# Ledger of designs, part 31: designed miniproteins, single chains, continued (3)

Each design is a single chain, and the fold is of that chain. pLDDT is the mean over its residues in the fold that is shown.

## One batch from the design tools (miniprotein)

Design m9044
Fold by ESMFold2-Fast:
Order: sequence, then C-alpha cells, then structure tokens
Structure m9044 (fold): chain A 76 residues (1-76)
Amino acid sequence: SAVERETLILFRVIAVSGEALVLRRRAARTGDQSLADAAAKLEEAVKRAKELIRQGRLDEAERLVDEATALAQALE
C-alpha cells in the first residue's frame, strides 16, 4: 500500500539522516573537507526526500534515498 511504502521510505530517510550526522562529526574531528561535503549532500538529500514524500512523489523520494545510501556506503 502507499502508506506502507511511505513508512518504509521514511525509515530509510531516518537512517540516511543518522549517517549524515556521523559524517558531519567525523568531518569536524578530522578537518576532512570531503567528509563535510558528503555530509552536506546527505543533509540536503534528507530535506529533499521529506519534501518529495509530502508531495506524494514516492518514486523520486525512493530514488533519492537510494542515491544517498550509495554515497554513504562508498564512504565506509
């Protein structure tokens, strides 16, 4: 259902938000600008995904969350 899909995307947005916080704190501790840039991209993706969800644009929200998750995984 649309409600179940929206809920699953929201859980994934929360996970990406947590990953952004970890990268932001690493950037602050190390002075690594590439980590700061990555954190900013994830933070923007979280804001954009929430807006897309509010607009009912679930395909676009899911794709954005997929891209953000891939970026976070590449930085492990």
Scores: mean pLDDT 89

Design m9045
Fold by ESMFold2-Fast:
Structure m9045 (fold): chain A 99 residues (1-99)
Amino acid sequence: MELLEMLKEFSETIKEEVEKLVEKMIRIAKELPREEAVEEIAKILNESGPPAIILAEEIYKAVGKELPEEIRKELEKADLEGKKVPREIVEELVEAIRE
């Protein structure tokens, strides 16, 4: 099932929550120094309700890029195992937004 089709079957509230968090993370990545942006985005990815992989897919989509398979696999593993997103993956997200 495509992500877009899956989101259409959920409540409008879930879509709005994801969009709000993505906008916030993009703003953080553009406005803060790189190290602070990485820390704040890591906190959002690890503490927010939506899975980190969903937030990462929407970030890449918003900046007109495709989410790399290796980053996708690490995010899926973190979400499934209830582990924190690795800092290296957060750094890649910040770089994707800034380029």
Scores: mean pLDDT 77

Design m9046
Fold by ESMFold2-Fast:
Structure m9046 (fold): chain A 72 residues (1-72)
Amino acid sequence: MPFSDEERQALVDEALKHYSQRELAEALGISLSNVRNPSLLSEQQFIKLMDFLAEHAPEAFEALVKKQAKEM
């Protein structure tokens, strides 16, 4: 299932409140350019980011899930 550019940007923006761009790039095994332009993330890379936030920032992940549920 493809994720929207808005969903990808929102998730990266939330992660960047807690982690640097370099820390996210290292944790996900992606380039800094992909962190700076989340629309370039593959579905698999985006899922890895969601899993990373669920493990390391569960409160932030829960807030994003609730926000996305309201946008349905």
Scores: mean pLDDT 71

Design m9047
Fold by ESMFold2-Fast:
Structure m9047 (fold): chain A 95 residues (1-95)
Amino acid sequence: SISAQLAELEELVERIRRADPAERVALLRELVDRWGDLGEAVAVALLEAGLVSAAELEAALGRPVTEAVLAELRERGLAALRALREAIAAQRAAE
């Protein structure tokens, strides 16, 4: 279910928040690999909250984190979040 997937996402975010620096890059890669554009947007939110560093995010994404890249990731993440909200609403309507 979408609710189970969101619970797994929330658990991974909480693991990243508690992780030491050595584990954070691997967990950020898992976040991006499992959730794509939404995962990238969550990773940017963690960077903006000061919970991960730019260097850790660059290592996870495999590319330099510039203001232009952050703007691109935020835009794609907002689109992914809107699509997720619509999917949740459609699933509730089908129940």
Scores: mean pLDDT 80

Design m9048
Fold by ESMFold2-Fast:
Structure m9048 (fold): chain A 70 residues (1-70)
Amino acid sequence: ALTPEELESRKVALRKAVESVPVNDIEEQQQKQAFLQELERPDLTADELLDIDVQVGVLDLKNAVRKVVP
């Protein structure tokens, strides 16, 4: 189990990661905005934080693949 301090630290780090993800279309921009809104929830659990982290990683990977395929 994460302490409240560890959870808050991870929320801050993940927010910065979300903000740094490049977006290529309106759909990705809306998804990014949704993640930022979810991270502002004061009742966000560690499991919910992990789920967002995974989804952000997938979005970042999609953008990394797009950089080498074209």
Scores: mean pLDDT 74

Design m9049
Fold by ESMFold2-Fast:
Structure m9049 (fold): chain A 58 residues (1-58)
Amino acid sequence: MEEKRRKAVEDAVRQLEETGEIDAQALRDKYGLTDEEVARVIAEALRRLGYPAPPLRP
C-alpha cells in the first residue's frame, strides 16, 4: 500500500474507534484522495476492525 493510503487507513481506523464514524471529506482534503481512493480506505479500515459500513459524515 502506498504511504499516503496507509496513513489514510490508519487515520480512518482511529476515527472509527474514537467516534464511530469516518469523515470521508476530511480524508479527501487531508490526503488528497479521490472518491474511489476514499472508498478503498474506508473499506480497508472496516475490514481491519471487522465492522459493517457505518454512516459517514457528509
Scores: mean pLDDT 73

Design m9050
Fold by ESMFold2-Fast:
Structure m9050 (fold): chain A 75 residues (1-75)
Amino acid sequence: MSAEEARRRAEEILREAEEILRRATDPEAQKLAQDAINGARNAIRYAEQGDAAAASTAVGEAEKMLREAKRLAGL
């Protein structure tokens, strides 16, 4: 994906992960949501630097953590 696409996707992941962190009662789901937040922030930083490859990789890892957090939270 482009750096701009990666930034937009990372911002979406950040919003979803923050919602899960607020709603989840499972400590493992909370940890995975926090990991997704950290990954999304890294993706935004890479995208700002124009590193589309690093940003895309960081988005993929953050999406994986977000999916696992949602599964454990029952959301």
Scores: mean pLDDT 85

Design m9051
Fold by ESMFold2-Fast:
Structure m9051 (fold): chain A 86 residues (1-86)
Amino acid sequence: MIEKVKRLAEGLLEAYRDRLENEDDPVKVAASTILAVGYELEIDYLLSKATDPETKKKIEEIRKQVDSEIERLKADYENRKAQLEA
């Protein structure tokens, strides 16, 4: 389970990166958004199925980590965009 959650988190991060880097392409934005939502739903589903407290905590930590990485990507993207427009 944990290894699957890690792979889903990696996929979520990549889908989010693709969405940000291709923001001018509505088809790519739509495709990346669908993938990101799919990965988030799968992670949440696996978290809901975790009965072992240790496994649940590890999934929550992976989710928190990927959320933090996504927020960092968003901030870095906005900073780069601002510099290019200045």
Scores: mean pLDDT 80

Design m9052
Fold by ESMFold2-Fast:
Structure m9052 (fold): chain A 85 residues (1-85)
Amino acid sequence: KIDELLDETRRIILESGASLPLQVAAALLVTIAKEAIWRGDYEEALQALDDIEGLVKEAQARGEITPEQAERVLKLIEEVKSLIE
């Protein structure tokens, strides 16, 4: 289920050492992706997912999120993209 994959994505980020602004931004982007998918706006959904990937990679580069957490989130996002493409 797409909702379960996106909820898991949010959960991992909120449990990470990522800064509060990054956690808030990621949670908002997950909400945007869910709403876009529900409306059939896959272009907006893909953009939100790309933005989450960017935030996660940046957080990993700063050491705020573990490589394992980052890899898990990126895999979940790739799975969601595969389901809507």
Scores: mean pLDDT 85

Design m9053
Fold by ESMFold2-Fast:
Structure m9053 (fold): chain A 95 residues (1-95)
Amino acid sequence: MKEKAIEEINKAIDYLAKAGELSDFEEQVEITLLLMEAYLAKQALEKGDFETAKELIENVIKRAEELLKRSTNPEVQAYLKKAIEELKKAYEILK
């Protein structure tokens, strides 16, 4: 369901924003890019472009997992994990 997928992306966006607020300057740049791609995925879904949305969601998941492995801040790690889980839920709904 498109609406449910958008809801999960909104939750992921909220968690990415919280991670950004707690991150240092270097991590903020990477989290900003993740936020931009998550917003693009949401816009693609709103337009009914499920293929583009899935690709963007998958890319955000991969990049967020890479950032999670490099992050040393436990609070940033916690919010990144929550964002990844919500994005995975959105991706599963769109299958």
Scores: mean pLDDT 87

Design m9054
Fold by ESMFold2-Fast:
Structure m9054 (fold): chain A 60 residues (1-60)
Amino acid sequence: SAARLQAQIATLDAQIAQLKEALKKYKADPSVSERTVRMVERGIKNSEDMKAILRDKIAA
């Protein structure tokens, strides 16, 4: 079960990295809407929050 949770965390880390790269590009592009930027920022936060929950579950 710990190995499965660690694999899920690794998947979330990859997704967070992709979202952070997208966010950098979107913030540099004046044609990208504020709404799109906020959606990506929320996606990063949600993934980080999920990662924290999974880490806590491993520690328990």
Scores: mean pLDDT 87

Design m9055
Fold by ESMFold2-Fast:
Structure m9055 (fold): chain A 86 residues (1-86)
Amino acid sequence: MTEEEKKEVEEWLKELKEKVGLSDEQLEKAFKKMSKYSTEFQAKLALVLSYAVELGDLELLKKALEIDNTEASKRMLEAIEQAEKE
């Protein structure tokens, strides 16, 4: 994980917050809940993934899954690529 990837994830989260219409309190509550079970970065990335799905932004979802780089994220990325082909 690079400093650039961290900044990109934070910029995405800010943009998605505006598009989804979340208040600062709602975002902080969601982040705090996620942070109990993951690192700060993983919590932010999980929120980006959730909001990308909410908005149907498949390109952003794929980028976020690539940064996450877990087995679950790899499987989800493959499923999205398969669905795009169909």
Scores: mean pLDDT 72

Design m9056
Fold by ESMFold2-Fast:
Structure m9056 (fold): chain A 106 residues (1-106)
Amino acid sequence: DNVQKALDNARLSLEYTQKAIEALKQGNIDEGIKYARKAMSSTEEGINSLRGLGSKNSQEALKNLMDALEHTRKGIQAAKQGNIDEAIKYLQKAAEHTQRAIENLE
């Protein structure tokens, strides 16, 4: 089921995003980037699972995962530049969008 695969990947992405935020808060920048990249991969799998689905909930979930992906990319870039507070803010926005995608699919 493509909806179930998207839901599972969104949940996994949320867990990795939360681990990335925690690592960055502790000053573990490389670990934070590693988890953010894992979150990005899970978000991309969720997006792929939702492509071509025509329900309103699936389209809203797709939009939210695409927004989460963009914020995760910005968070990784900020972390690489040493802008840790900005990286955390972007990853928090990614988590918010991922939570909305989970709500859309439940």
Scores: mean pLDDT 92

Design m9057
Fold by ESMFold2-Fast:
Structure m9057 (fold): chain A 71 residues (1-71)
Amino acid sequence: SLKEKLLETAKKAIETAEKLGAKMEEFPIETMVEGLLKQFAEQMKKSNLDDADILRAEVTELRDAYVEYLK
């Protein structure tokens, strides 16, 4: 699903940053989360999804999973 692809992209980006020696304090976590949420919203818009509740639920789940992964 789109949500799973975005979550995997987030995990891969974090793993790449860690591999390159980036510290979490130097990694713009808030900017990354905002970027992913914006990209997800744009993709949902292109998919002709008109249910805002579904979008909110999936965005919340992705955000929570992403934040948990960063800890």
Scores: mean pLDDT 59

Design m9058
Fold by ESMFold2-Fast:
Structure m9058 (fold): chain A 104 residues (1-104)
Amino acid sequence: MIELLKEAIEALEKYKEEIEKNKDNPAKLMDVLVQGIDDLRKLKQEAKKLGDTKTAKILDKTARGLQGSLALVQMGKIDEAVEEALEVLDKGIKELKKRLKEAE
């Protein structure tokens, strides 16, 4: 469980960095969001397999938030998409870090 929490935090921090790096490139931003959603869904399944329903819910909520950001990119609302994605990732990181402190 601790290892999964660390992996999930690292994944969210990686996607936050990639979104910030690609904020002016809609095509790359779309690819980053699609990959992030897929990776978070896989981490959610691993959390469920380990019986960590709280981490699974955080990952699910974060993935759904990134889906909303992806829809904004598809609508050409790039600045709104970036802002929403970064907020969603920051909230997810904060919740996962709180879980990690409680698990240690």
Scores: mean pLDDT 87

Design m9059
Fold by ESMFold2-Fast:
Parts: sequence; C-alpha cells; structure tokens
Structure m9059 (fold): chain A 67 residues (1-67)
Amino acid sequence: SEAEERRLGEAGLAGARAYTAGDYAGAAKAVQDAGASPEQLRRVALTSPDLRIRTAAGLAVAGVEAA
C-alpha cells in the first residue's frame, strides 16, 4: 500500500541518518518506531525504483545490524 511504502521509506531515511551520524541504537529505534522490520528494509533496498530510497534502506539495515 502507499501508506506502507511511505512508512518504509521514512524508516529507511531516518535509519540512514542515524547510521551516518554513528548512532546505531538510534537507527534501530527509528526502524522499530516506524513498525518496520530489517527484512522489510532489505526488500526495499533490493526492489525500490528510487535509488535514494534503496540506499537509505540499506544504510538503515546496516545501522540495525551494528546496534
């Protein structure tokens, strides 16, 4: 759904921002607060038509795994 796509995109962007700041716990929290799973973000990183969203989702997953 559009709401789910927006939620996952926002989770990815928030997680990526925390990751690039070195805040791994913040990346994990951003993903959890959005109700997203690392598995959903890995799918977004592989399948989103928007390169920016794919990159953000990948960084968010890296942040969760580093937390």
Scores: mean pLDDT 84

Design m9060
Fold by ESMFold2-Fast:
Structure m9060 (fold): chain A 65 residues (1-65)
Amino acid sequence: SSARAALETVGASLGLSPEEALAMGRAMTGGPTPEANRAAADALMRRYGLSEDDVTRLGAAGALL
């Protein structure tokens, strides 16, 4: 799908595998509330050194899944 291809492309630019990019995108968009999704994004920023722009790009692509 175009959404998956977008996630793989963004992930590759960040040094992530396709599987890692998909998992991160889903974690940031697939939570039960917007607050849970934001908490997941914040956790990924801290753990992997991702910027706000990085999580915005991954989240936008992940939301299309």
Scores: mean pLDDT 78

Design m9061
Fold by ESMFold2-Fast:
Structure m9061 (fold): chain A 75 residues (1-75)
Amino acid sequence: SRRAELEARARAVLAEALAQARAAGEPQSALDTGELLLEGLERALEEANRRQPASEEELARARALIPALIEETAA
């Protein structure tokens, strides 16, 4: 289903970003922030899918937030 596809893609993107940050030796605070954002995205997707199916725009927004916030906290 569209919901399952979007959730799988969102989780994969965030998991890859967290794995790359961990491999790069980013501070634990940055990694913790990434994990909180992943949890927040999962909750947001569940809420959105309850009312309406998740959109590509919503996924793109989530993807943009994770790298930017990790960069800010790592600086």
Scores: mean pLDDT 64

Design m9062
Fold by ESMFold2-Fast:
Structure m9062 (fold): chain A 79 residues (1-79)
Amino acid sequence: MPKFVQDALAVIDEYLNDPSLSEEEKAALQELRDFLETVPDGVALDTVKAISLYIGFPGKKGIELSLLPIVRAELARRK
């Protein structure tokens, strides 16, 4: 599993344990987490796209802020 995916999963797992998240936010995070758990090596582009889509979701801004640097670092590395 790419380090980028591991870093994203660590952030998502911490927030999934936050009881203050709404059911809708938890469902969106769980869907993203399940997708990331099944990502094979080499599909980092699809992983970046999935996380970027989640950052656009009107959920907890703290989660978005935690994921945004990971996405930006991976995108910068690909330029």
Scores: mean pLDDT 63

Design m9063
Fold by ESMFold2-Fast:
Structure m9063 (fold): chain A 87 residues (1-87)
Amino acid sequence: MDEKALEILRRETTEALARAREIAAAMPADPVEAARLELEAAEVVAEGYLRAAKALEAAGATEFAEKLRKLAEEELARARAEAEARR
């Protein structure tokens, strides 16, 4: 495995998770606003995975890039479906 590709993966996923945690930590008392922030946090995580996948693909780690892309798509689909179900 290209060590640079592994470092990119670790950095992008760590940053995405940190941003999602900051959004979650700002949970307001209003349940409607809280639900909106939960969806936003899920979108941030998925975007992080997509950025990591693109960087990994550019670095030659195609298999890992494909796995992250699928994971991001699944997470986005799940989060959006859950948000729609709560409407």
Scores: mean pLDDT 74

Design m9064
Fold by ESMFold2-Fast:
Structure m9064 (fold): chain A 84 residues (1-84)
Amino acid sequence: KKLVVKFGDGSVLEFDGSTTLEEVAEKIAEKTGVPKEYILNAFKNATGKDPKKTKVGELSEEEVEKIGELLQKVTGEKIEVSLE
């Protein structure tokens, strides 16, 4: 499975199951201009796991939904997150 992040501007980022949440956070920070530490904190709050040690393939559907909710709050943007 892969993680798909869709932004309100229509752009999409995709991450395979071997990608760490830290790498995902780096790409989202780069895309949104939000500091990486805020994205990492959102992932930590959504999953209760260390983003440096957690891979996309370890995420549950419920954790992915929570990530999407918290990313929208942190960035102020419409962000949809799903597993495919």
Scores: mean pLDDT 85

Design m9065
Fold by ESMFold2-Fast:
Structure m9065 (fold): chain A 70 residues (1-70)
Amino acid sequence: SIELVFKFPKKLTDYSYFHHLALSFGGTADLDEEKNQVIITIPESSSHALPSLERTVESYGGVLVERRRI
């Protein structure tokens, strides 16, 4: 799988949009409230969607801080 970590400048009270976005690519999304980060995990089969996913999250103020394969 591919894990993407996005940091947000302000506290997120609702990350459900990112959860549904990740699900549309066969993945999951989790909120790290202490670090104010959204962690999105997608399967390798959805790697073609990475540029679109990253652009969408960045349009909501997210900054990609980590990308790794797990």
Scores: mean pLDDT 80

Design m9066
Fold by ESMFold2-Fast:
Structure m9066 (fold): chain A 63 residues (1-63)
Amino acid sequence: MSQDQLVQQVRDLYQQMTQAVQAGDLATGQQLYQQMQEKLSQLDPDVAQAVEDEIDAQSRAQV
Protein backbone atom coordinates (compact mmCIF):
# COMPACT_ATOMS: atom_id res chain seq x y z
CA MET A 1 0.00 0.00 0.00
CA SER A 2 1.36 3.44 -0.93
CA GLN A 3 1.74 6.31 1.56
CA ASP A 4 -0.73 8.34 -0.54
CA GLN A 5 -3.37 5.60 -0.20
CA LEU A 6 -2.87 5.49 3.59
CA VAL A 7 -3.14 9.30 3.81
CA GLN A 8 -6.42 9.22 1.86
CA GLN A 9 -7.78 6.45 4.11
CA VAL A 10 -6.90 8.52 7.22
CA ARG A 11 -8.68 11.57 5.75
CA ASP A 12 -11.77 9.47 4.89
CA LEU A 13 -11.83 7.93 8.39
CA TYR A 14 -11.49 11.38 9.99
CA GLN A 15 -14.46 12.67 7.96
CA GLN A 16 -16.58 9.63 8.92
CA MET A 17 -15.57 9.96 12.59
CA THR A 18 -16.52 13.66 12.64
CA GLN A 19 -19.92 12.89 11.07
CA ALA A 20 -20.58 10.07 13.57
CA VAL A 21 -19.69 12.29 16.55
CA GLN A 22 -21.84 15.14 15.18
CA ALA A 23 -24.76 12.67 14.88
CA GLY A 24 -24.25 11.63 18.53
CA ASP A 25 -23.00 8.15 17.59
CA LEU A 26 -20.04 8.13 19.96
CA ALA A 27 -19.56 4.34 19.70
CA THR A 28 -19.08 4.51 15.91
CA GLY A 29 -16.89 7.59 16.34
CA GLN A 30 -14.64 5.69 18.76
CA GLN A 31 -14.30 2.74 16.34
CA LEU A 32 -13.47 5.05 13.42
CA TYR A 33 -10.90 6.87 15.58
CA GLN A 34 -9.21 3.54 16.38
CA GLN A 35 -9.10 2.64 12.65
CA MET A 36 -7.62 6.07 11.87
CA GLN A 37 -4.89 5.59 14.53
CA GLU A 38 -4.08 2.15 13.04
CA LYS A 39 -3.61 3.66 9.56
CA LEU A 40 -1.52 6.52 10.99
CA SER A 41 0.78 3.94 12.66
CA GLN A 42 1.45 2.42 9.19
CA LEU A 43 2.64 5.77 7.77
CA ASP A 44 6.22 7.02 7.92
CA PRO A 45 6.55 9.21 11.05
CA ASP A 46 7.12 12.40 9.01
CA VAL A 47 4.06 11.72 6.82
CA ALA A 48 1.94 10.81 9.87
CA GLN A 49 2.92 14.10 11.56
CA ALA A 50 1.98 16.11 8.44
CA VAL A 51 -1.45 14.40 8.25
CA GLU A 52 -2.06 14.97 11.98
CA ASP A 53 -1.14 18.66 11.54
CA GLU A 54 -3.64 18.93 8.63
CA ILE A 55 -6.41 17.30 10.73
CA ASP A 56 -5.68 19.59 13.70
CA ALA A 57 -5.79 22.67 11.44
CA GLN A 58 -9.14 21.54 9.95
CA SER A 59 -10.54 20.85 13.44
CA ARG A 60 -9.61 24.37 14.63
CA ALA A 61 -10.99 25.99 11.44
CA GLN A 62 -14.40 24.27 11.93
CA VAL A 63 -15.33 26.47 14.95
Scores: mean pLDDT 78

Design m9067
Fold by ESMFold2-Fast:
Structure m9067 (fold): chain A 90 residues (1-90)
Amino acid sequence: IAELLERFSERAREIAKNSSVDADQDEVDKMSLQLQEISELVRRGAPPEEIERKLEDMLEYIRDSGSRFLAEMLSRTLRQLARIERERRR
């Protein structure tokens, strides 16, 4: 799962590099809710396929928005989640 999160973090970072529009507060709030859902799925040990599907949807939304800020939010959160998952002991 950590590798999947890192891969999507890198894809989001690449989108951010090519994006230049600002996000409004409504877009930020919607992104925060989606990031909360992803965090819960990862915490609960949801299947990688389910997490990947959700992440693909989020990347599509970010590409359509053109917002560097939203892309950076996603990249940063996924990098943090990947770090936590790599540090977990089972």
Scores: mean pLDDT 77

Design m9068
Fold by ESMFold2-Fast:
Order: sequence, then C-alpha cells, then structure tokens
Structure m9068 (fold): chain A 73 residues (1-73)
Amino acid sequence: PTLTATAEGDAVVVEANIPGAKIYAVLVDGQPAAVTKSTPVRVPVAPGTHTITVYGVNEEGKLVGKASATVTV
C-alpha cells in the first residue's frame, strides 16, 4: 500500500493505492473524513499536524489494507 498526504491551503490532498481496494475510507486523527472510490481526494482540515489514515475495502466490504502518514497544514 502507498499513501501520500500533501498540504494545500486549508486541506490535505490524499493519494492512496491499496491493492484489491474498491473503496478508500479516509480518517483524519482517527475520525472519519471521506469515503471515495478513487484518489486523489481533497479533505478540509484545521491548521496543525494531523495523522491521515486510509483503509482499503474490497467489493465484499472486507478490509484489504491500510496506510498512514503525518501532514502539517
């Protein structure tokens, strides 16, 4: 799995590739923030340092991978 989290103004641009995933669930500081079928996705965040976690879920709804990164906005 790969994850890149990039600060852009008041948001984080999240780009992830998790093999077998059909859906990505994006969490900011452990809180659900977005669900998407593709990346990159832009997630608004407050100023400061955040942990971005992405879970990959397959077509059956099973977890197939996760990745995390730290970003400062």
Scores: mean pLDDT 83

Design m9069
Fold by ESMFold2-Fast:
Structure m9069 (fold): chain A 79 residues (1-79)
Amino acid sequence: SKEKIEKMKEEAKKVLNAKTAGELSQALRDLQKIAEEILKEEPKTDFEKKVKESAQRLLNAETLQEQIDAAKELYKILE
C-alpha cells in the first residue's frame, strides 16, 4: 500500500541518520519488517514494482554493509 511505502521511507531515513550501533540495528530491523510486508503485496505500478525489487534486495543482504547500502538505495527510490 502507499501507506506502507511511506513508512518504509521513514524507516530507511532512520537507517541513514543512525548515530549509534543500537540505533542502526533497530532501524534495520524495523525496515526489514516493513519490507517483508511490502513483498506480500501485488505491485500495481512500475514504481511499486521497483520498490518491491529493492525491498527484496534488502532482505537478501547477508552483511551489515550490504543492508546499509540496500537501505540507502531504497531511500533514493522513495525520495
Scores: mean pLDDT 84

Design m9070
Fold by ESMFold2-Fast:
Formats: structure tokens, C-alpha cells, sequence
Structure m9070 (fold): chain A 88 residues (1-88)
């Protein structure tokens, strides 16, 4: 499965994942996604007044990783494609 693929984190993605307590250099794509969700929750970035899955990552390292200020958490293809740009 694409989500079970082991990836090596590049510095920008590794910095984001450290905020959720991940210190390993190699993790699965699924672990990265779960870590991103924890960072979003910890920083209070969900726009629940609009949609429970809508997030605003403006001004964060996640904006640099995703290449956009807002996204829907259900857009798994967008999230995975963005992650793949920040892995070796």
C-alpha cells in the first residue's frame, strides 16, 4: 500500500513531525499523515465553523510543505503528493 511505504524524511518535514514527537528518520507515509493531524490539532488549525476537515496552515511550515494555505484533510492524494516532495 502507498500508505505503508517507508520514507526518509527531509529536513522540513522532519521539523514538522518533531512537533508531534516523531524523532525517527524513516517512517511510513501513514505515520507522517497521523503526525500531521496531531500537529494540526495541537496548533488549533481546523476551521470547524466552516467544515470539520478544513484546515488553514497559513504562516506554518505545513504551508511550505503543502504549497497552499488551506486544504481539506480528506484530500489524501494531495497530502501524499506533497509529502513525496519532502522525502528521499
Amino acid sequence: SRLQRVIRLKPLLREVLRESGITEEEVTVSQVINSIVRVLEKKGLFRTEVDENLVDVSGTLLEKILGRSEFDLRDIDLIVAAIEKHVA
Scores: mean pLDDT 83

Design m9071
Fold by ESMFold2-Fast:
Structure m9071 (fold): chain A 86 residues (1-86)
Amino acid sequence: AALEAAAEAARKLGADPDATAEKIEEARKEAGLSREEFLRLLAESMEAAVERAEELIKENKDDPEKVKKLKEAKEAAERAVEAARE
């Protein structure tokens, strides 16, 4: 659940358009991070992404297409935070 949410957030944020739960799990193993350590870092990173998306939504509120994309990215990041924290 958490890795799938992280993959969706990475795709929506444009960080990795080919992101999958399997790729993220492999990257975690290569980095030597435990699942608990990874989920903590993921939650912190996604919370920062949510805050940044909110700022960009406020700055671009006159551009409805950009706001729509930013809202989708924010929602994906929020789902990743919830899944990581359970």
Scores: mean pLDDT 75

Design m9072
Fold by ESMFold2-Fast:
Structure m9072 (fold): chain A 90 residues (1-90)
Amino acid sequence: GEAEKQIAEEEEQARALERAVETLEKMAELSIKTGAEAARGAAISAESVERAARRLAKQSSPEVQTLFEAVAERAREIKRRAEEAAKELE
């Protein structure tokens, strides 16, 4: 039915954000090694992903909500590490 199709589309969006967060985590590690400005850029990117994931969690079916919340939490942790690294590199 339409509900099953919606859940499938939401799961696909969650998987796409999971891949984005994995890429962001790797890029954040590289950015931290590059310098403070690059690390700040990684933190901004992580904040954008966290914001998108939290918004999608609130709009999603209960079955998928936890997947978006997990992405948001991972993005928040990447942001925290990148911000801390940027301060240490200044």
Scores: mean pLDDT 85

Design m9073
Fold by ESMFold2-Fast:
Structure m9073 (fold): chain A 69 residues (1-69)
Amino acid sequence: SELARIEREIAEERARADQRFAELRAQIEREYADDPRRRAIMLDALDGLQTMHDWVLRHELRVRKAEAA
């Protein structure tokens, strides 16, 4: 169905974003292994960005589902 396709597309976009954020988190952990203060600041910033991105995806899902209904 159209709704199932929309849900799948958004889920795939979320999965790609989650993978990219996981890779960035791993990179920060490696690059700042000996700098716990900078590591914490960078990880907090990344978590904030991921939260923002989740909000955007939830909004997009709602809009696209409403358009398909």
Scores: mean pLDDT 87

Design m9074
Fold by ESMFold2-Fast:
Structure m9074 (fold): chain A 54 residues (1-54)
Amino acid sequence: AVEEAIQLAEELAKQGASLKEIIERAVTMADKAGLDSRQIAEVVEKAKEIYEKS
């Protein structure tokens, strides 16, 4: 789900992961969960926001 991908992004950011790694892992989780391209785009935007706040 979108929420699970966002939670993963938050955890990775706290661990000091790069923006590229955060996006790739969150997108992979979203894709495997069957999210559409619009939902995947939302995950990417949230991952960027989380990284910028870290």
Scores: mean pLDDT 80

Design m9075
Fold by ESMFold2-Fast:
Structure m9075 (fold): chain A 71 residues (1-71)
Amino acid sequence: SDMAEEVANLASTYAAQGNGTKAVEVLKQGEKQGLSKDQVIYAAQHAIDSALAMGEFETAKLLQKLRDELK
């Protein structure tokens, strides 16, 4: 779904900036707009990878917690 890619890209942008709160908000809005649990996990993984690549370890940890709560 194009929406899953859009959510992944937007969450990853906030995560790369260290804005974990906005990254989580984007993922939760995606779920409310009809993304499946697996699609939200996919988007969260992209955001985690982006945060880690930018050294945003606290943001990555927050997103890892959200992902693990969805598994």
Scores: mean pLDDT 87

Design m9076
Fold by ESMFold2-Fast:
Structure m9076 (fold): chain A 80 residues (1-80)
Amino acid sequence: VQSSLIDEVARAILEYLLSKGDEPVPLEELIEEVSKKTGVSRKGVRRAIDRLLFIGAVIRLEIDGVEYVRIDKTGANSAL
């Protein structure tokens, strides 16, 4: 229950996604890897992902019943 801890987990999520570029990352992989790196529970990581989705920092995709997450850059430079 400290904003700084939530910000740290959110940063770790964004750093992990940035390391994958624009490639979608499986939600379960993202949760597991960030949980391992931060020592935060899987539920805590899931909550941080939900917050990033709410503010539009990341997007969630579903491909063949598997959930993926990637960084949302469409508002930043609109170059596609």
Scores: mean pLDDT 74

Design m9077
Fold by ESMFold2-Fast:
Structure m9077 (fold): chain A 94 residues (1-94)
Amino acid sequence: SPFEKLKEAVKSGDKEAIEKAVDEYMKLTKLDPNDKEQLLRDLDVLIKMAETAGNEEIKKEAEEMKKRLESGQIDPEEAYRRLLVLQAKIELGL
């Protein structure tokens, strides 16, 4: 149910609702946002999912996040929070 709540928040377009749903998802799944190795693997999965869905915008954003994470230009927690939103968008066909 945490991912379904995240999908509903993303579908609403409400930034505050999205931020709250991401917080609840991370807490309930006990996700470690600072596991950079896991985040890199999850980004590779997201890139493949976006490619399969034909979503070039999400694919490009995920590839840029991966590059910025590898270069230390983005905080891992910030990247993980955005990854969860992009994953929900793919599932919604957005």
Scores: mean pLDDT 85

Design m9078
Fold by ESMFold2-Fast:
Structure m9078 (fold): chain A 83 residues (1-83)
Amino acid sequence: GAFDSNGNGVISYAEFVSVMGAILASMGISQSRANSYINNMFNNMDTNGNGVIDQAEFVRMFDFNGDGTVTAAEVQRWIANMR
C-alpha cells in the first residue's frame, strides 16, 4: 500500500510522515501542526515503542468499512474527528 513502500508489512516513521504529511498538506494544515498530529498518531499506534507500526494495526485504526484498505478520505475523516 501507499504507506508500506518497502512491502515488509511494517510502516516506518519516515514512510508514515511522508504519506500523512501529504494528506495533511492537502487539507491545508501547516507543517508545524501536521508534525504534532503525525507524532501523536504514530506514538498512539506504536504500541511496542519500537519505532514502527504494523500494517495490520494501521489498517485497523482507519478500517471503517472492513475492506482492509486505508484511503486518504478515511485518514482525513480520522484527523477531522481527532481531538
Scores: mean pLDDT 65

Design m9079
Fold by ESMFold2-Fast:
Structure m9079 (fold): chain A 76 residues (1-76)
Amino acid sequence: TPLSPEEIAELEDELGRLGREARNVDELTARVTELAKSRGLDARVELRETARGTHALALLLKDGEPVAGAGELLPA
């Protein structure tokens, strides 16, 4: 069953919360992976360099395709 727009919004809000609470990328990766596993999804966390510094992008994947995501994590 595909995720509803409401479930996607809830997951993206949770990803944002994990990004605010995590102290570093390893902790963020562990927490995002645990969230993904609890929902039968895969996780991917990427570091991206931007003009504002290095930020993380967290993605939740189903069958290799992104279904939810949050960017500009660590540090705000």
Scores: mean pLDDT 79

